Designed miniproteins, single chains. Designs and how they scored, part 62

Each design is a single chain, and the fold is of that chain. pLDDT is the mean over its residues in the fold that is shown.

## One batch from the design tools (miniprotein)

Design m2262
Fold by ESMFold2-Fast:
Structure m2262 (fold): chain A 69 residues (1-69)
Amino acid sequence: SREEEARERAKQMVDNLLRAGYIKEEDREELFKKIEEAYLAAGGGEGSDRAGQEAIQTIKKQNRFPPDR
């Protein structure tokens, strides 16, 4: 199913980022959900991998903004 494929892709990408030290464990679930949503929104096909990469870049940018506190 598309859900299962999106979940598998998101898990692989998140695992790679965690092993590389690019994200923290607390960021894992947020990034996972964003990548999964991006794959599901793309509906599969050649756009899905691009959507996943774009989601990763978006999350990285959002997580790097300084806290207002």
Scores: mean pLDDT 66

Design m2263
Fold by ESMFold2-Fast:
Structure m2263 (fold): chain A 93 residues (1-93)
Amino acid sequence: MEEEIKKLIEEVQKKVREFKEKHSETLSPETLEVLDSLINSNDLALALLTAIALGDFELAERMEELLKEKYGLSDEDSEITKPVSEALKKFNK
């Protein structure tokens, strides 16, 4: 599980780097600094939110599954997971 978490974080970090490269001329310096902070974080929850923000819902779903497994969170009817599920649905529209 730890190795799988690391691989997913690395996938998000790669996508953030690619997004930053494509949009470096359009994004504000403050936004680029935030993205740099996210790239250097080893936080699975921040990586999940970043994947959602980038529109990679497949990667976000995989990360949400690992978060649920790691923290023993229930399905989408859980009070804790409901906000994440709603965020995913909102960004998918």
Scores: mean pLDDT 66

Design m2264
Fold by ESMFold2-Fast:
Structure m2264 (fold): chain A 57 residues (1-57)
Amino acid sequence: GLEVQKAVAEAELRELQKEYGISEEELERAIREVHRALEAGDYARAGAIMKALRESA
């Protein structure tokens, strides 16, 4: 369900933080934005946020 998708996305973002040295503030913002996108059914937006974090590091 949605809660599982949100948990998986959060875990993936925390792995990106470990790999790319993202700040806690930036990680928390990204988690909130991805969760909002998933809640809205905007999977393209959720994917774009994760891609931006990988490319900006």
Scores: mean pLDDT 78

Design m2265
Fold by ESMFold2-Fast:
Structure m2265 (fold): chain A 93 residues (1-93)
Amino acid sequence: GAEEAAELAQKAAEYGAKAAKAGEGKALLAAIGAAIAAAGAAFAATLGAELGAKSAEGAAKAAEAAAERGEGKAKEYAEKAAEYAKKAAEAAA
């Protein structure tokens, strides 16, 4: 339910932050965006199922973009952020 969606989105935000710390240049900026989007999705999940699901889908796309720009650990963490954001979207629906 909403609590599970919020927890999964929070994990996506944590991995997005780890990707940002490991990244540089455009990969760092993309990972910051993914972390912010995932944190927003965690809050959105507390407001309603549709908003939570759509916000988490947006966070997953942001994390996928960060993974494409990242290398090594930055890419690995961004891929984990995308996985958790997708799970958050499924849990919110």
Scores: mean pLDDT 86

Design m2266
Fold by ESMFold2-Fast:
Structure m2266 (fold): chain A 68 residues (1-68)
Amino acid sequence: SSEEEFERLLEKLRETAERLEKEGRNDLAQALRDVVEESERKKLSVEETEKLAKRRYLETLDAQAAAE
């Protein structure tokens, strides 16, 4: 079901954020956690959540690269 796909996507995002935090990539971890929270709060679709996560992740990665 779409609810199962949504929950699996949020789980993957949470797991990725935890891994990134353990690797010292706190800004990337926070970006993904913010996506999870926003997606749950706004009841976004799977597609909307995937697009938001990809966009926020890439924007945060570019910002970190520019700051280094």
Scores: mean pLDDT 83

Design m2267
Fold by ESMFold2-Fast:
Structure m2267 (fold): chain A 88 residues (1-88)
Amino acid sequence: MRAEELREEVLRLAARADELIAQAREAIEAGDLEKAKELLREAAELAREAARLAREAYELEPSEELREIEEGFRRAAEETERKIKELE
């Protein structure tokens, strides 16, 4: 895959993860912690996949932007996983 195609996929995964996080927030407000955990787990998986694809794009065309994107998604996944643990 070309670096541009990988970048487009990263943005697609990020948008999907944001939707899941918004739904998880609504589930928390409704008191449905099990649904919130399920949605957050899926969001964390998408964030890790986005980080992996950003790394692949970086290896094809190194840039500081892609390195920062990889680090950002890795941190987002770790923070989401911590939130899941808080809801257990």
Scores: mean pLDDT 83

Design m2268
Fold by ESMFold2-Fast:
Structure m2268 (fold): chain A 70 residues (1-70)
Amino acid sequence: MLPSDEQLEEASRRLAKRLGISVEEARRLVTATAELRSAGYSNEEIAKALGISQSTVSTIIRILEELGAL
C-alpha cells in the first residue's frame, strides 16, 4: 500500500532536513522509494534506480516505517 500524501510530506520534510536537500527533491526520493519497495525491489535495486546510496534508501524506509506508512 502506498503512503498517504500527509505521510509523504512528513517523510519528505524529515529527509530534507537530514540530507540538506530541498523538500521537493526529498518528496521525489521518498515517493519513488515507497513505490519501488511496494513493487518488491530490494534496497540495492532502489538505490541503483534512483542514483542514491543504499544507506539513504534505508533512511527513507525507516522514516516511512516510523510514520506507519510501510
Scores: mean pLDDT 84

Design m2269
Fold by ESMFold2-Fast:
Structure m2269 (fold): chain A 63 residues (1-63)
Amino acid sequence: MDLKELLDKIRELGRQLREAVKKKDLETAKELGKQLVELASQISPVAAKVAEKEVKEAIEKIG
């Protein structure tokens, strides 16, 4: 997979995740977060762990 294409998809999912967090849509935020972590894992295990941490922190702000 092209790294640039992968990063563009991650950026778009991150934008959608931030919007879901602002709307306090927990279900959508969780689903988008899972997709973001899966794409990050295609870059590296470290990228996946960073994405997982950021997603968890974003979801915690909804509570």
Scores: mean pLDDT 79

Design m2270
Fold by ESMFold2-Fast:
Formats: C-alpha cells, structure tokens, sequence
Structure m2270 (fold): chain A 93 residues (1-93)
C-alpha cells in the first residue's frame, strides 16, 4: 500500500511540478485501493483461465484496467493543478 501510494504521489508531483494537495491525496488513495481490488480480480481470472474465451476476457480486463487508471490519473493531475489546498507529505516507502 504505502509504496504504491508514494509512487503515485511522486508521479503527480513530477507531472504538476508541485506537492500533492489534500484533494489530490484523497483521489490517489482511492485509486490505490481500486488498483489493488482490480489486481486481485485479474489474479482470480488468470487462475481460472482455461479456454480461449477466458484468456480473451483476461486480456480485455487488463486493457480496460489500464485505460481506467490512465483516466483516473489524468483527473488526479487536474485536481492537483487546480487545488491550492494544503500540501500532503510523501508517505514512507
């Protein structure tokens, strides 16, 4: 958890050129939790993949997860750029 949260906060700071704000932090935490849930679902799908259709579903789910993550990251960056709120320190790695 903490390492993934830190990596995303560092990515947002690199993209915006400024520290992560309270609103951006809340959005990053939500993204990390969703990413862990999606990762668990993909692992279950992979374990159960036996047919060509199962492998297609897994591939499509991975692509959709990547697209959703990119959209969420873009929204977080936009929030971070536009929010003058209190800055949040990076968590321990």
Amino acid sequence: MAARLRALMEAVEKKTGKPVTDAAYEAIVALVEQDQADEAQLAQMEANAKTFDDHLDLAMARIQNSVDRLAQMNKIVEIAKNDPGKTVPLPEA
Scores: mean pLDDT 78

Design m2271
Fold by ESMFold2-Fast:
Structure m2271 (fold): chain A 78 residues (1-78)
Amino acid sequence: SAEVDRLLEEAERAYEAGDLEKAKELFEKAARLAEEAGDLESLARALGGLAEVYEAMGKLEEARELYERARELFEEAL
């Protein structure tokens, strides 16, 4: 969890800095580790962040799919 939390924080900072490529890589890594750990809440957060990155890149369809998955995971985590 601490590693996933760190990756999410780094990804958010990269996104705020406008480094979309770095933000994408960090959110993808966070999502993979959260999925391996069964941490649905962190996985949803990572996918939501990745959706924001894709939206900023103009990849609206991919962003929509990721937002949809993140929402479903948040409901499952409750």
Scores: mean pLDDT 86

Design m2272
Fold by ESMFold2-Fast:
Structure m2272 (fold): chain A 61 residues (1-61)
Amino acid sequence: SEKKKELLRIIGEILRLIGEEIDLELRYKRGEISKEEYEERIKRIKEEIEELLKKMKELFK
């Protein structure tokens, strides 16, 4: 079903974003990026995850 395909796509995007958060934390711990850049990029990733979770919720209303 289209809803199942969309759900799997959203789950895949969330997992990818979590992977990006982990990579970004490791890069920050290595001193490869500034604190300001790290905080800005983490905020953006969290906002994207929140939007994906809202979209997922709307599929089952």
Scores: mean pLDDT 87

Design m2274
Fold by ESMFold2-Fast:
Structure m2274 (fold): chain A 60 residues (1-60)
Amino acid sequence: MKIDENEVEATLYLIQGVIAEKAGDKETAAEYYRKAADLFEKSGLHDVAAEYRKKADELA
């Protein structure tokens, strides 16, 4: 099984985004969600990337 390093890194940024959002830091959460979305797009997960970009825009 090949693990995409971009997908793993995207998941780590996503976790940091969730932590920031729960802490009330919407600006930091939005930045992490955008970074995760960019990495998901690089791994070919365009639908997932679009979802997290939308969430980032809603938080900012």
Scores: mean pLDDT 81

Design m2275
Fold by ESMFold2-Fast:
Structure m2275 (fold): chain A 60 residues (1-60)
Amino acid sequence: SMEVLKELSKIAKELEEDPSEENLEKAKKRVYELTGEEVKAETAEELIEVIDRLGTKLAT
């Protein structure tokens, strides 16, 4: 749980630094591998919002 939260935060930060389509697709795959959630985000900003919500849900 804590390791998953740490990795999700890292993915979100990497997307903030490089919001390319390539990084977006890599981030979607990593989020799915870590959480089992299939994310249909079309932009890095949308995926960051999803990661934040997933992190909140996992922390509570």
Scores: mean pLDDT 79

Design m2276
Fold by ESMFold2-Fast:
Structure m2276 (fold): chain A 91 residues (1-91)
Amino acid sequence: GQLIQEALEIIGPLGKPSDVPFALGIIGDERAVEPLIKALKDEDENVRFNAALALGVIGDERAVEPLKKAAEEDPDEDVRLAAKKALERIS
């Protein structure tokens, strides 16, 4: 959608798909929160990691329960740490 296009413009032509969640965080738009929550369930651990960081930057309370689940249940240790750190920023 429009937010994905805006995210791609921010990361530029050399950006990786895993950078999209980070770019959504830089946009800081509340409309980015739902796509980023969905990205916490992505198959790629780099996408989930960057989604957790981006949600922490935005600081929207809607992300609290999804981030708590990621911090407790994600198979990747770095994703769990990123989600925990994001929760500390929102709280």
Scores: mean pLDDT 74

Design m2277
Fold by ESMFold2-Fast:
Structure m2277 (fold): chain A 80 residues (1-80)
Amino acid sequence: SMEAEELIRRAEELAEKAEELLKEGKYEEALKLAEEALRLAMEALRVASGELVLRAIGTALRALGLAVEAQLKTGDKRPV
């Protein structure tokens, strides 16, 4: 559906931005965007069918990985 496609696209855009923020050391901001990307990808899974299901799952896993990485780095604000 167009709704699932829109949610997946938004989740993908937020995941890309979260990756950029992780590279910049902005871990707290990256975590927030990764969590939002995961939320949208999970929402997409509720309305997705066919090929969009796999795309939504892939986006959710990517967003989860980014959120975990950001969260692990949030407790250490030193780059070492």
Scores: mean pLDDT 84

Design m2278
Fold by ESMFold2-Fast:
Structure m2278 (fold): chain A 84 residues (1-84)
Amino acid sequence: MDATAVVVVRTEPGAAEAAAEAAKEAALKAGADQVASEVRGTTVRVTVVAPTLEKAKKAAEAAKEAALKVPGTLSAEVTTSSVV
């Protein structure tokens, strides 16, 4: 049973790509099976897929923390959903 979590990151101009890269790396290190990132101007959407909701949440939280450490990141939010 796969679970998904989404992290929405808001950045200053020029910081979005660095925030996306940091978030993806952190999610994969935290045990995500798949990570996708979309950069739209100053908004980054990171989608995390993991075998369980707990793992998806941990990976999303790691992605959020990593993004917040990037200079120019303004906010990051985690949203979770479970898919069977």
Scores: mean pLDDT 80

Design m2279
Fold by ESMFold2-Fast:
Structure m2279 (fold): chain A 86 residues (1-86)
Amino acid sequence: MKVILRATGLTPEQAQRARDLGEALAKGGVDVTVQVDGDAVTIIAEGVNEGQILAIVGIATELGLRGHVVKTRVEGDTITIDVSAA
């Protein structure tokens, strides 16, 4: 299974949390790509387990609670989570 998190309008602290998640996933043996550009972060993770999916969803949920718009789509075996400023 593949998870794509695309987040924009992030604070520096939120961007750092996304970087930390990417590093944790990579250490767990996941094929992960993290791209950070100012207030935008994209995480692409392949071969994720249930716990790793929940970690990514957890960050998206926290961003939603802080006023971001969160949209989730499932396309085949790929989960795409788009997070944007409201």
Scores: mean pLDDT 81

Design m2280
Fold by ESMFold2-Fast:
Structure m2280 (fold): chain A 60 residues (1-60)
Amino acid sequence: MDAEEAKERLEKLDEKFKDSPVSQTLIELYLNRIDRGAKLSEEELKQLELTLESVSKIEK
């Protein structure tokens, strides 16, 4: 996906997992990668969301 779409999708994940500090840090890392010109695929985004789901459950 393009950088704009990737950032929008990551920002939605940030809001969804706002109560998880580790998830917030991981999302910030991905946003910084996009800002540096990295590309994010739909598959990578899906894997990230699954990781965030697992992490948020452990933190609560």
Scores: mean pLDDT 78

Design m2281
Fold by ESMFold2-Fast:
Structure m2281 (fold): chain A 85 residues (1-85)
Amino acid sequence: SLSSLTDPADALVAEIEALIADLRAGRVSLSDAEARLAELAAQAAVLIDLINTRTPASAQKAAIIQRLQGALAAARATIAELRAA
C-alpha cells in the first residue's frame, strides 16, 4: 500500500536534508556529497517507481513524489552553489 512507502520516503527526505546541512556546515566535502547524493537519488528513483506502480492515484501520492524530487533538487542546487563559490 502507499502507506508502506510513506515512512521510507520521509526517511529518505530526512537523509537528503541532513546531507544539505552537513554540506553547508563544511562537515562533508563536495566530492563526498556528490557521491552520497547519487546513492540517495538512486534510492529515490526506486521509491518513486514503487509509488507510481501503486493505484489508485491520489494527492498524497503526488505530494510524496514532489517532496522527494524537491529534496533532491535542493541538494543539487546546494552542490552547484557551493562548487561555484
Scores: mean pLDDT 83

Design m2282
Fold by ESMFold2-Fast:
Structure m2282 (fold): chain A 85 residues (1-85)
Amino acid sequence: SEQELARKLVAASIAVVGYTLELEDPELAERIRQKLLEFIRAVNEGDYEKAAEKARELAEIVRSAGPQFDGVAELLEEVAKEIEK
């Protein structure tokens, strides 16, 4: 339940990041959306090791978008740690 809620909050947070970047950097926004889909797919398949890997990759991409997104990247790194348990 808590892990499911955390994943949904991550997905919503990343959607906001993607929407914010859409006008400024649509290619980066698309990369973020694709990586989020890879994360969601891994979670749905029960591949939590892959899901954690994708969450970390997504965190790196989000950090590259700017320091205003560091909080979202940190949340993704926390989700990766929790999902690997």
Scores: mean pLDDT 76

Design m2283
Fold by ESMFold2-Fast:
Structure m2283 (fold): chain A 80 residues (1-80)
Amino acid sequence: MKAELLERKLAGARAVREAAERLAEEAGSEEARELGLRAAELAEEGARAEIVEGDKAKGEELYKEAERLAKEAVRIAREA
């Protein structure tokens, strides 16, 4: 059960990474790509912290930061 949940959360992080790479290509915004890639990394780290390490508080903190960076990446890409 936990392994399946981890797999789903990691798949979500992978989708964010793919979207970030696409933003760089379409908008020409390296800053948006870098922020999106960092958001994906933090989401993966959050999933491992919550599900593998059992540290839900750390996982939640990392997810919040990932979401914040992802929103900023989208904002920068739109302004580019």
Scores: mean pLDDT 75

Design m2284
Fold by ESMFold2-Fast:
Structure m2284 (fold): chain A 60 residues (1-60)
Amino acid sequence: MKKIDPEEIARAFIDMVLALGKRAGLSKEELIELVERVADQLGASPEMKEEAIKRAEELV
């Protein structure tokens, strides 16, 4: 079993939040705001935060 790094946990959590928010009918703007907050709370790198925002953008 591979050890789980905080960065991998952050990515998985952001993806889960995006999927759940989209299913709940959140708007693109709401999803972007949500992933920004989540990334900030998780202490994600600027690169990961930018990637999460792009993912939210393309999912909606």
Scores: mean pLDDT 75

Design m2285
Fold by ESMFold2-Fast:
Structure m2285 (fold): chain A 84 residues (1-84)
Amino acid sequence: MMSKEQKRAVLEKALEKAEEVEKKTGLEITPLVIVDGDEVTVIFMVKGKLSEEARKVLEEEARELEEWAAELGVRLRVSIVETS
């Protein structure tokens, strides 16, 4: 199981990454974090349609988040969902 410190770090980082994407793309991003044992799924819920450029930004930020989590020993997956 992840430590409480690792869980806090992941939650804070997911929020930071959502804010970075919003600043870069102008999209409304709602991060949803699901913890199952020592595995974490972060879902970036995007309000509206993703442009090609916005999708690339989201995919790059998602990759950075997954790489960051791996350095902490956390198994993290990122999913991107368009909500309307």
Scores: mean pLDDT 81

Design m2286
Fold by ESMFold2-Fast:
Parts: C-alpha cells; structure tokens; sequence
Structure m2286 (fold): chain A 71 residues (1-71)
C-alpha cells in the first residue's frame, strides 16, 4: 500500500541520516587516533564501524522491500 511505502521511505531517510552522523563521528575519531593512538579510541572506532555496518544492512533490507512494493 501507499501508506506502507511512505513508512518505509521515512524509516530509510532516518537510517541514512543516522549513518551520515555516525560516519562523521568515525572520521573525527580516526583523526584523533592519528594524533594520539589509544586502545580506547581503537575500540570506539571498531564499535562505530560495526554500528555503521548494521545500519547499512538495515538500509539494504528496506530498499529491497521498497522495490518489491513499487512493482
């Protein structure tokens, strides 16, 4: 339905915005790590990369659902 499609699009937009925010934070932390590498920063960078990967998978799943509903 059109309502279901709209809900998926809004969720997709929200996830893409969250991903952009996390990618920005990752860039900032990677710059900090280059200046002063610490175990805490390394772990935080790894955790952010995992969160970004999780969001990327969710985005892909929603994009496939949208494609199915548009057919």
Amino acid sequence: SKEELHKLILRLIALKLRKIGLEFELERLEEQYKKEPTEELEKKIEELKKEIEKIEKEIKEIEEKIKELEK
Scores: mean pLDDT 87

Design m2287
Fold by ESMFold2-Fast:
Structure m2287 (fold): chain A 77 residues (1-77)
Amino acid sequence: MVEELLEKGEEAFRAKNYEEAVRYFSQAIEEMKAQGKESARTYNLLARAYLELGNVEKAKEYFEKSLAINKKIVAEY
C-alpha cells in the first residue's frame, strides 16, 4: 500500500539510509500513478533523497515534478 511505502521511505530517510528511501518513495510514486494519483510531497521527498546521494540530475528532475504540481494549485488561487 502507498501509505506503508511512504512510512518506510520516511523512516529510511531519517536513518540516513537514502538508497532505501529512494526505493520506497519510487515504489510509492509507481503505485500512485497506477491509481491516477500525483503527490508533490512524495516527489519532493524523493528529490531530497537523491540530493543526499549526490545524484543532482535525478534530484532536479523530481523537484521539477513537485513544483509543477504545486504550480497547478497556486494557478487556481
Scores: mean pLDDT 80

Design m2288
Fold by ESMFold2-Fast:
Structure m2288 (fold): chain A 57 residues (1-57)
Amino acid sequence: SMEEIREKIRKAVENAKKLNVPLNVDLLAQELGVPRSVAEKIAREIAKELGVEVVSW
């Protein structure tokens, strides 16, 4: 479900914040098995909230 995808992405963004590294949306999309556009949209919303940089290939 979209809610489960959002929760997994939130955990990925939180982990990136704890490690002080940017979140790569292409790797995230591959890991979760979701379209890049879906991963990027949700990741950028949460990353803006948490102050995490989002990067791509």
Scores: mean pLDDT 84

Design m2289
Fold by ESMFold2-Fast:
Structure m2289 (fold): chain A 65 residues (1-65)
Amino acid sequence: SLDLLSPEEARRLAEELVDKALEYIKQGKRSQAASYATFAALVLSAAGLNEEALRLIKRVDEADK
């Protein structure tokens, strides 16, 4: 369960998902990028890292400009 991830595990998984999201943004694949970014934010939020989840969403949004 995502709820059982340690903060360190959640951060590592979220960074992998963000890297994929940013790559999809570079390719113009916004729907795929949004899916990976959303999953990354959910992973961080499930681990109690809500501030980091908000910063992640902002980072991906800024990259899409």
Scores: mean pLDDT 82

Design m2290
Fold by ESMFold2-Fast:
Structure m2290 (fold): chain A 87 residues (1-87)
Amino acid sequence: SLVQQRQRLANDLLTQGDRYLGQATRYADKGDVDSAQQYANQSLRYSQQALDTAPSSMQPYYQQRLDYIQQQGDDSIALGQDRQRRL
C-alpha cells in the first residue's frame, strides 16, 4: 500500500515534470529563452521530487528520467537561443 502510494505520487510528479518540459520546448521554439528556462527549471524540480518520492526499487528508473529531462531541458534552452538569434 505505502509502496503503491509512493509510486503513484512519484509518477504524478514525473508527469508534471514532462508537462513543464513540453512547455519549455514550445517557448524555446518561439525564441522565448526566458520562459523556456523557467519551464525547464520547473520540469527539473518536479522530476527531482519524483526521484525523492519513488520507492527505493524504482530509484534507478527515476534517476534515468531525471537525467533525460535535464538533457532535454538543456537542448531546449540551446534551441531557444538559436531561435532568438534568428528573430
Scores: mean pLDDT 88

Design m2291
Fold by ESMFold2-Fast:
Structure m2291 (fold): chain A 79 residues (1-79)
Amino acid sequence: SLEEKVKELMGEILELVKKAVEAEKEKKYEEAIKYLEEAIKKLEELIKLLRENNELEHAEKAEKAIEELKELIKELKEK
């Protein structure tokens, strides 16, 4: 159940990032930013779930992913 929830969240995050990349290729920067913001929200849910399961290393990796997506959002806002 918990493992399934992690897998489902990871799948949703991956799909949102893919949609953001596609939107960026089409120069739809506002749409790309919205997908990245949704991905960050899902990553925050994942981090909470991982911390509750003592998966601290995986939670730290997810936190780094959030920082990378925030940097990307900042770059897209400059366009």
Scores: mean pLDDT 87

Design m2292
Fold by ESMFold2-Fast:
Structure m2292 (fold): chain A 90 residues (1-90)
Amino acid sequence: DALRRSAEANILAAENMVEMVETALERNADPATIKRLLEAGAWMAQSALKLAEEAGDDELKKRGEELMERIREQAERAEEKYGIKFELPK
């Protein structure tokens, strides 16, 4: 199923972005880089949630929801540390 495969691909991409953000936060990377990576991850995770819902895959939907929660936690940490604002999907 193309929808399921697309959801899985977006989850994997967002997971990679989350890992890059963790590394960037640990290394005190440039705030603009952190913002870009985190926003990209958030949009990928949101896309995955939509695709998982269309595919009717509750497991992929749950993974996407858990991923969005981790991204929101990363956004809060970055806002506290660097005072940056994010454009996150609702």
Scores: mean pLDDT 83

Design m2294
Fold by ESMFold2-Fast:
Structure m2294 (fold): chain A 69 residues (1-69)
Amino acid sequence: SEAELQALIKEYEERLKKDPEDAFAWFALGAYLAALGKHEEAIEYYRKALELDPEFEAARRALAALEAR
C-alpha cells in the first residue's frame, strides 16, 4: 500500500542519515519513490546510487527505464 511505501521511505531516510554513502539505500528510496509515481525524484536517487557505485546494475536498469518514458 502507499502507507507501507511511506513507512519504508522513512526507514531508508534514517539509514541515509547514518550512512549517506549507502548506495543500496539511495537505490531503495528511488524505487519506492518511483512506485509512488515520483519519477523525477526517483531518477535523482538512482543517479546518486550510481555515483556511489558505478557498477550497480539494478540502479542502471531502473534509471534507463525511467529516462525512456
Scores: mean pLDDT 86

Design m2295
Fold by ESMFold2-Fast:
Structure m2295 (fold): chain A 80 residues (1-80)
Amino acid sequence: EKLEEAIKLINEGIRAAQAGDYETALELFKKAAELIKEIEDPFDREVVSALGIIAASLIDNPELRKEALDILTKADEEFR
């Protein structure tokens, strides 16, 4: 459930970024990061973190891309 919710939020964040709604995109990525921290299975957590980082790296706006990458990378690093 939390894995699917995190993936959904990442996808919604990417769509908001593509629409130019950068505030909404960042809030969605922050929500995804918080859900990633709640995923108890380390493999599921690593998979969704990797997907989020890859998705964020594809954002055309360089400032939003940098902020989204930082948010998602920080969530993953807290468990390393």
Scores: mean pLDDT 78

Design m2296
Fold by ESMFold2-Fast:
Structure m2296 (fold): chain A 63 residues (1-63)
Amino acid sequence: SMEEEIEKKLEETEREAVRAYLEGDYERAIQILEDTARELESKDPEAAKKLLESARILREQFG
């Protein structure tokens, strides 16, 4: 279902972003979050908004 695909994408995005963050690649972590937010904007705007907020926090702290 669309909901299952969205949930799977969010889980993958979280894993990849956290991995980049732990490796010290903050710009990659930000890019991963922003890319998924763009993909989900029309399908799940609330999830997209939360991803962009996380990216903004990382950019302000480490960018």
Scores: mean pLDDT 86

Design m2297
Fold by ESMFold2-Fast:
Structure m2297 (fold): chain A 58 residues (1-58)
Amino acid sequence: SYIEKIKKSDILDFLSHVTGLSKEEILALSEEELKKLLKEVFPHLSDEQIEKIIDVIR
């Protein structure tokens, strides 16, 4: 949906800014690499919340 597309773009912009990786590099990460990155960026989030973010990005 339109709102999900906005959320994906916003998440990618944020991750690119805080990690120094390009959006293309973030999208090229494996599920395990992306999960590790998200846990480092969002240490307060649960594994379930991290998986939801991965679903939005993919």
Scores: mean pLDDT 77

Design m2298
Fold by ESMFold2-Fast:
Structure m2298 (fold): chain A 91 residues (1-91)
Amino acid sequence: MTPKQKAALEAIELVREGKFEEAIKIAEENGLFDLAEAIRILVEGGDEEEARRLIEKALLEIGYSPEDARKVATGLVSTVRLLLENDKRLK
């Protein structure tokens, strides 16, 4: 596993834990700028389709297949939506 792949997995896990600021920081520090931007878009209630495309792009760049990148991106978008619905302070 490459350092960028490890960073992406760590950022995704932080998002699942609702630690969005930490996830953005890890992504940016490891050059995963599209992933960091996607998380910001989702947290701010922006365009979910744009965020999904940015996550897919970031994952493809680090060696994910198109199918796996789409599955992870779709799951991450759904997870952020659920977390924001449950924690109104993150709106």
Scores: mean pLDDT 82

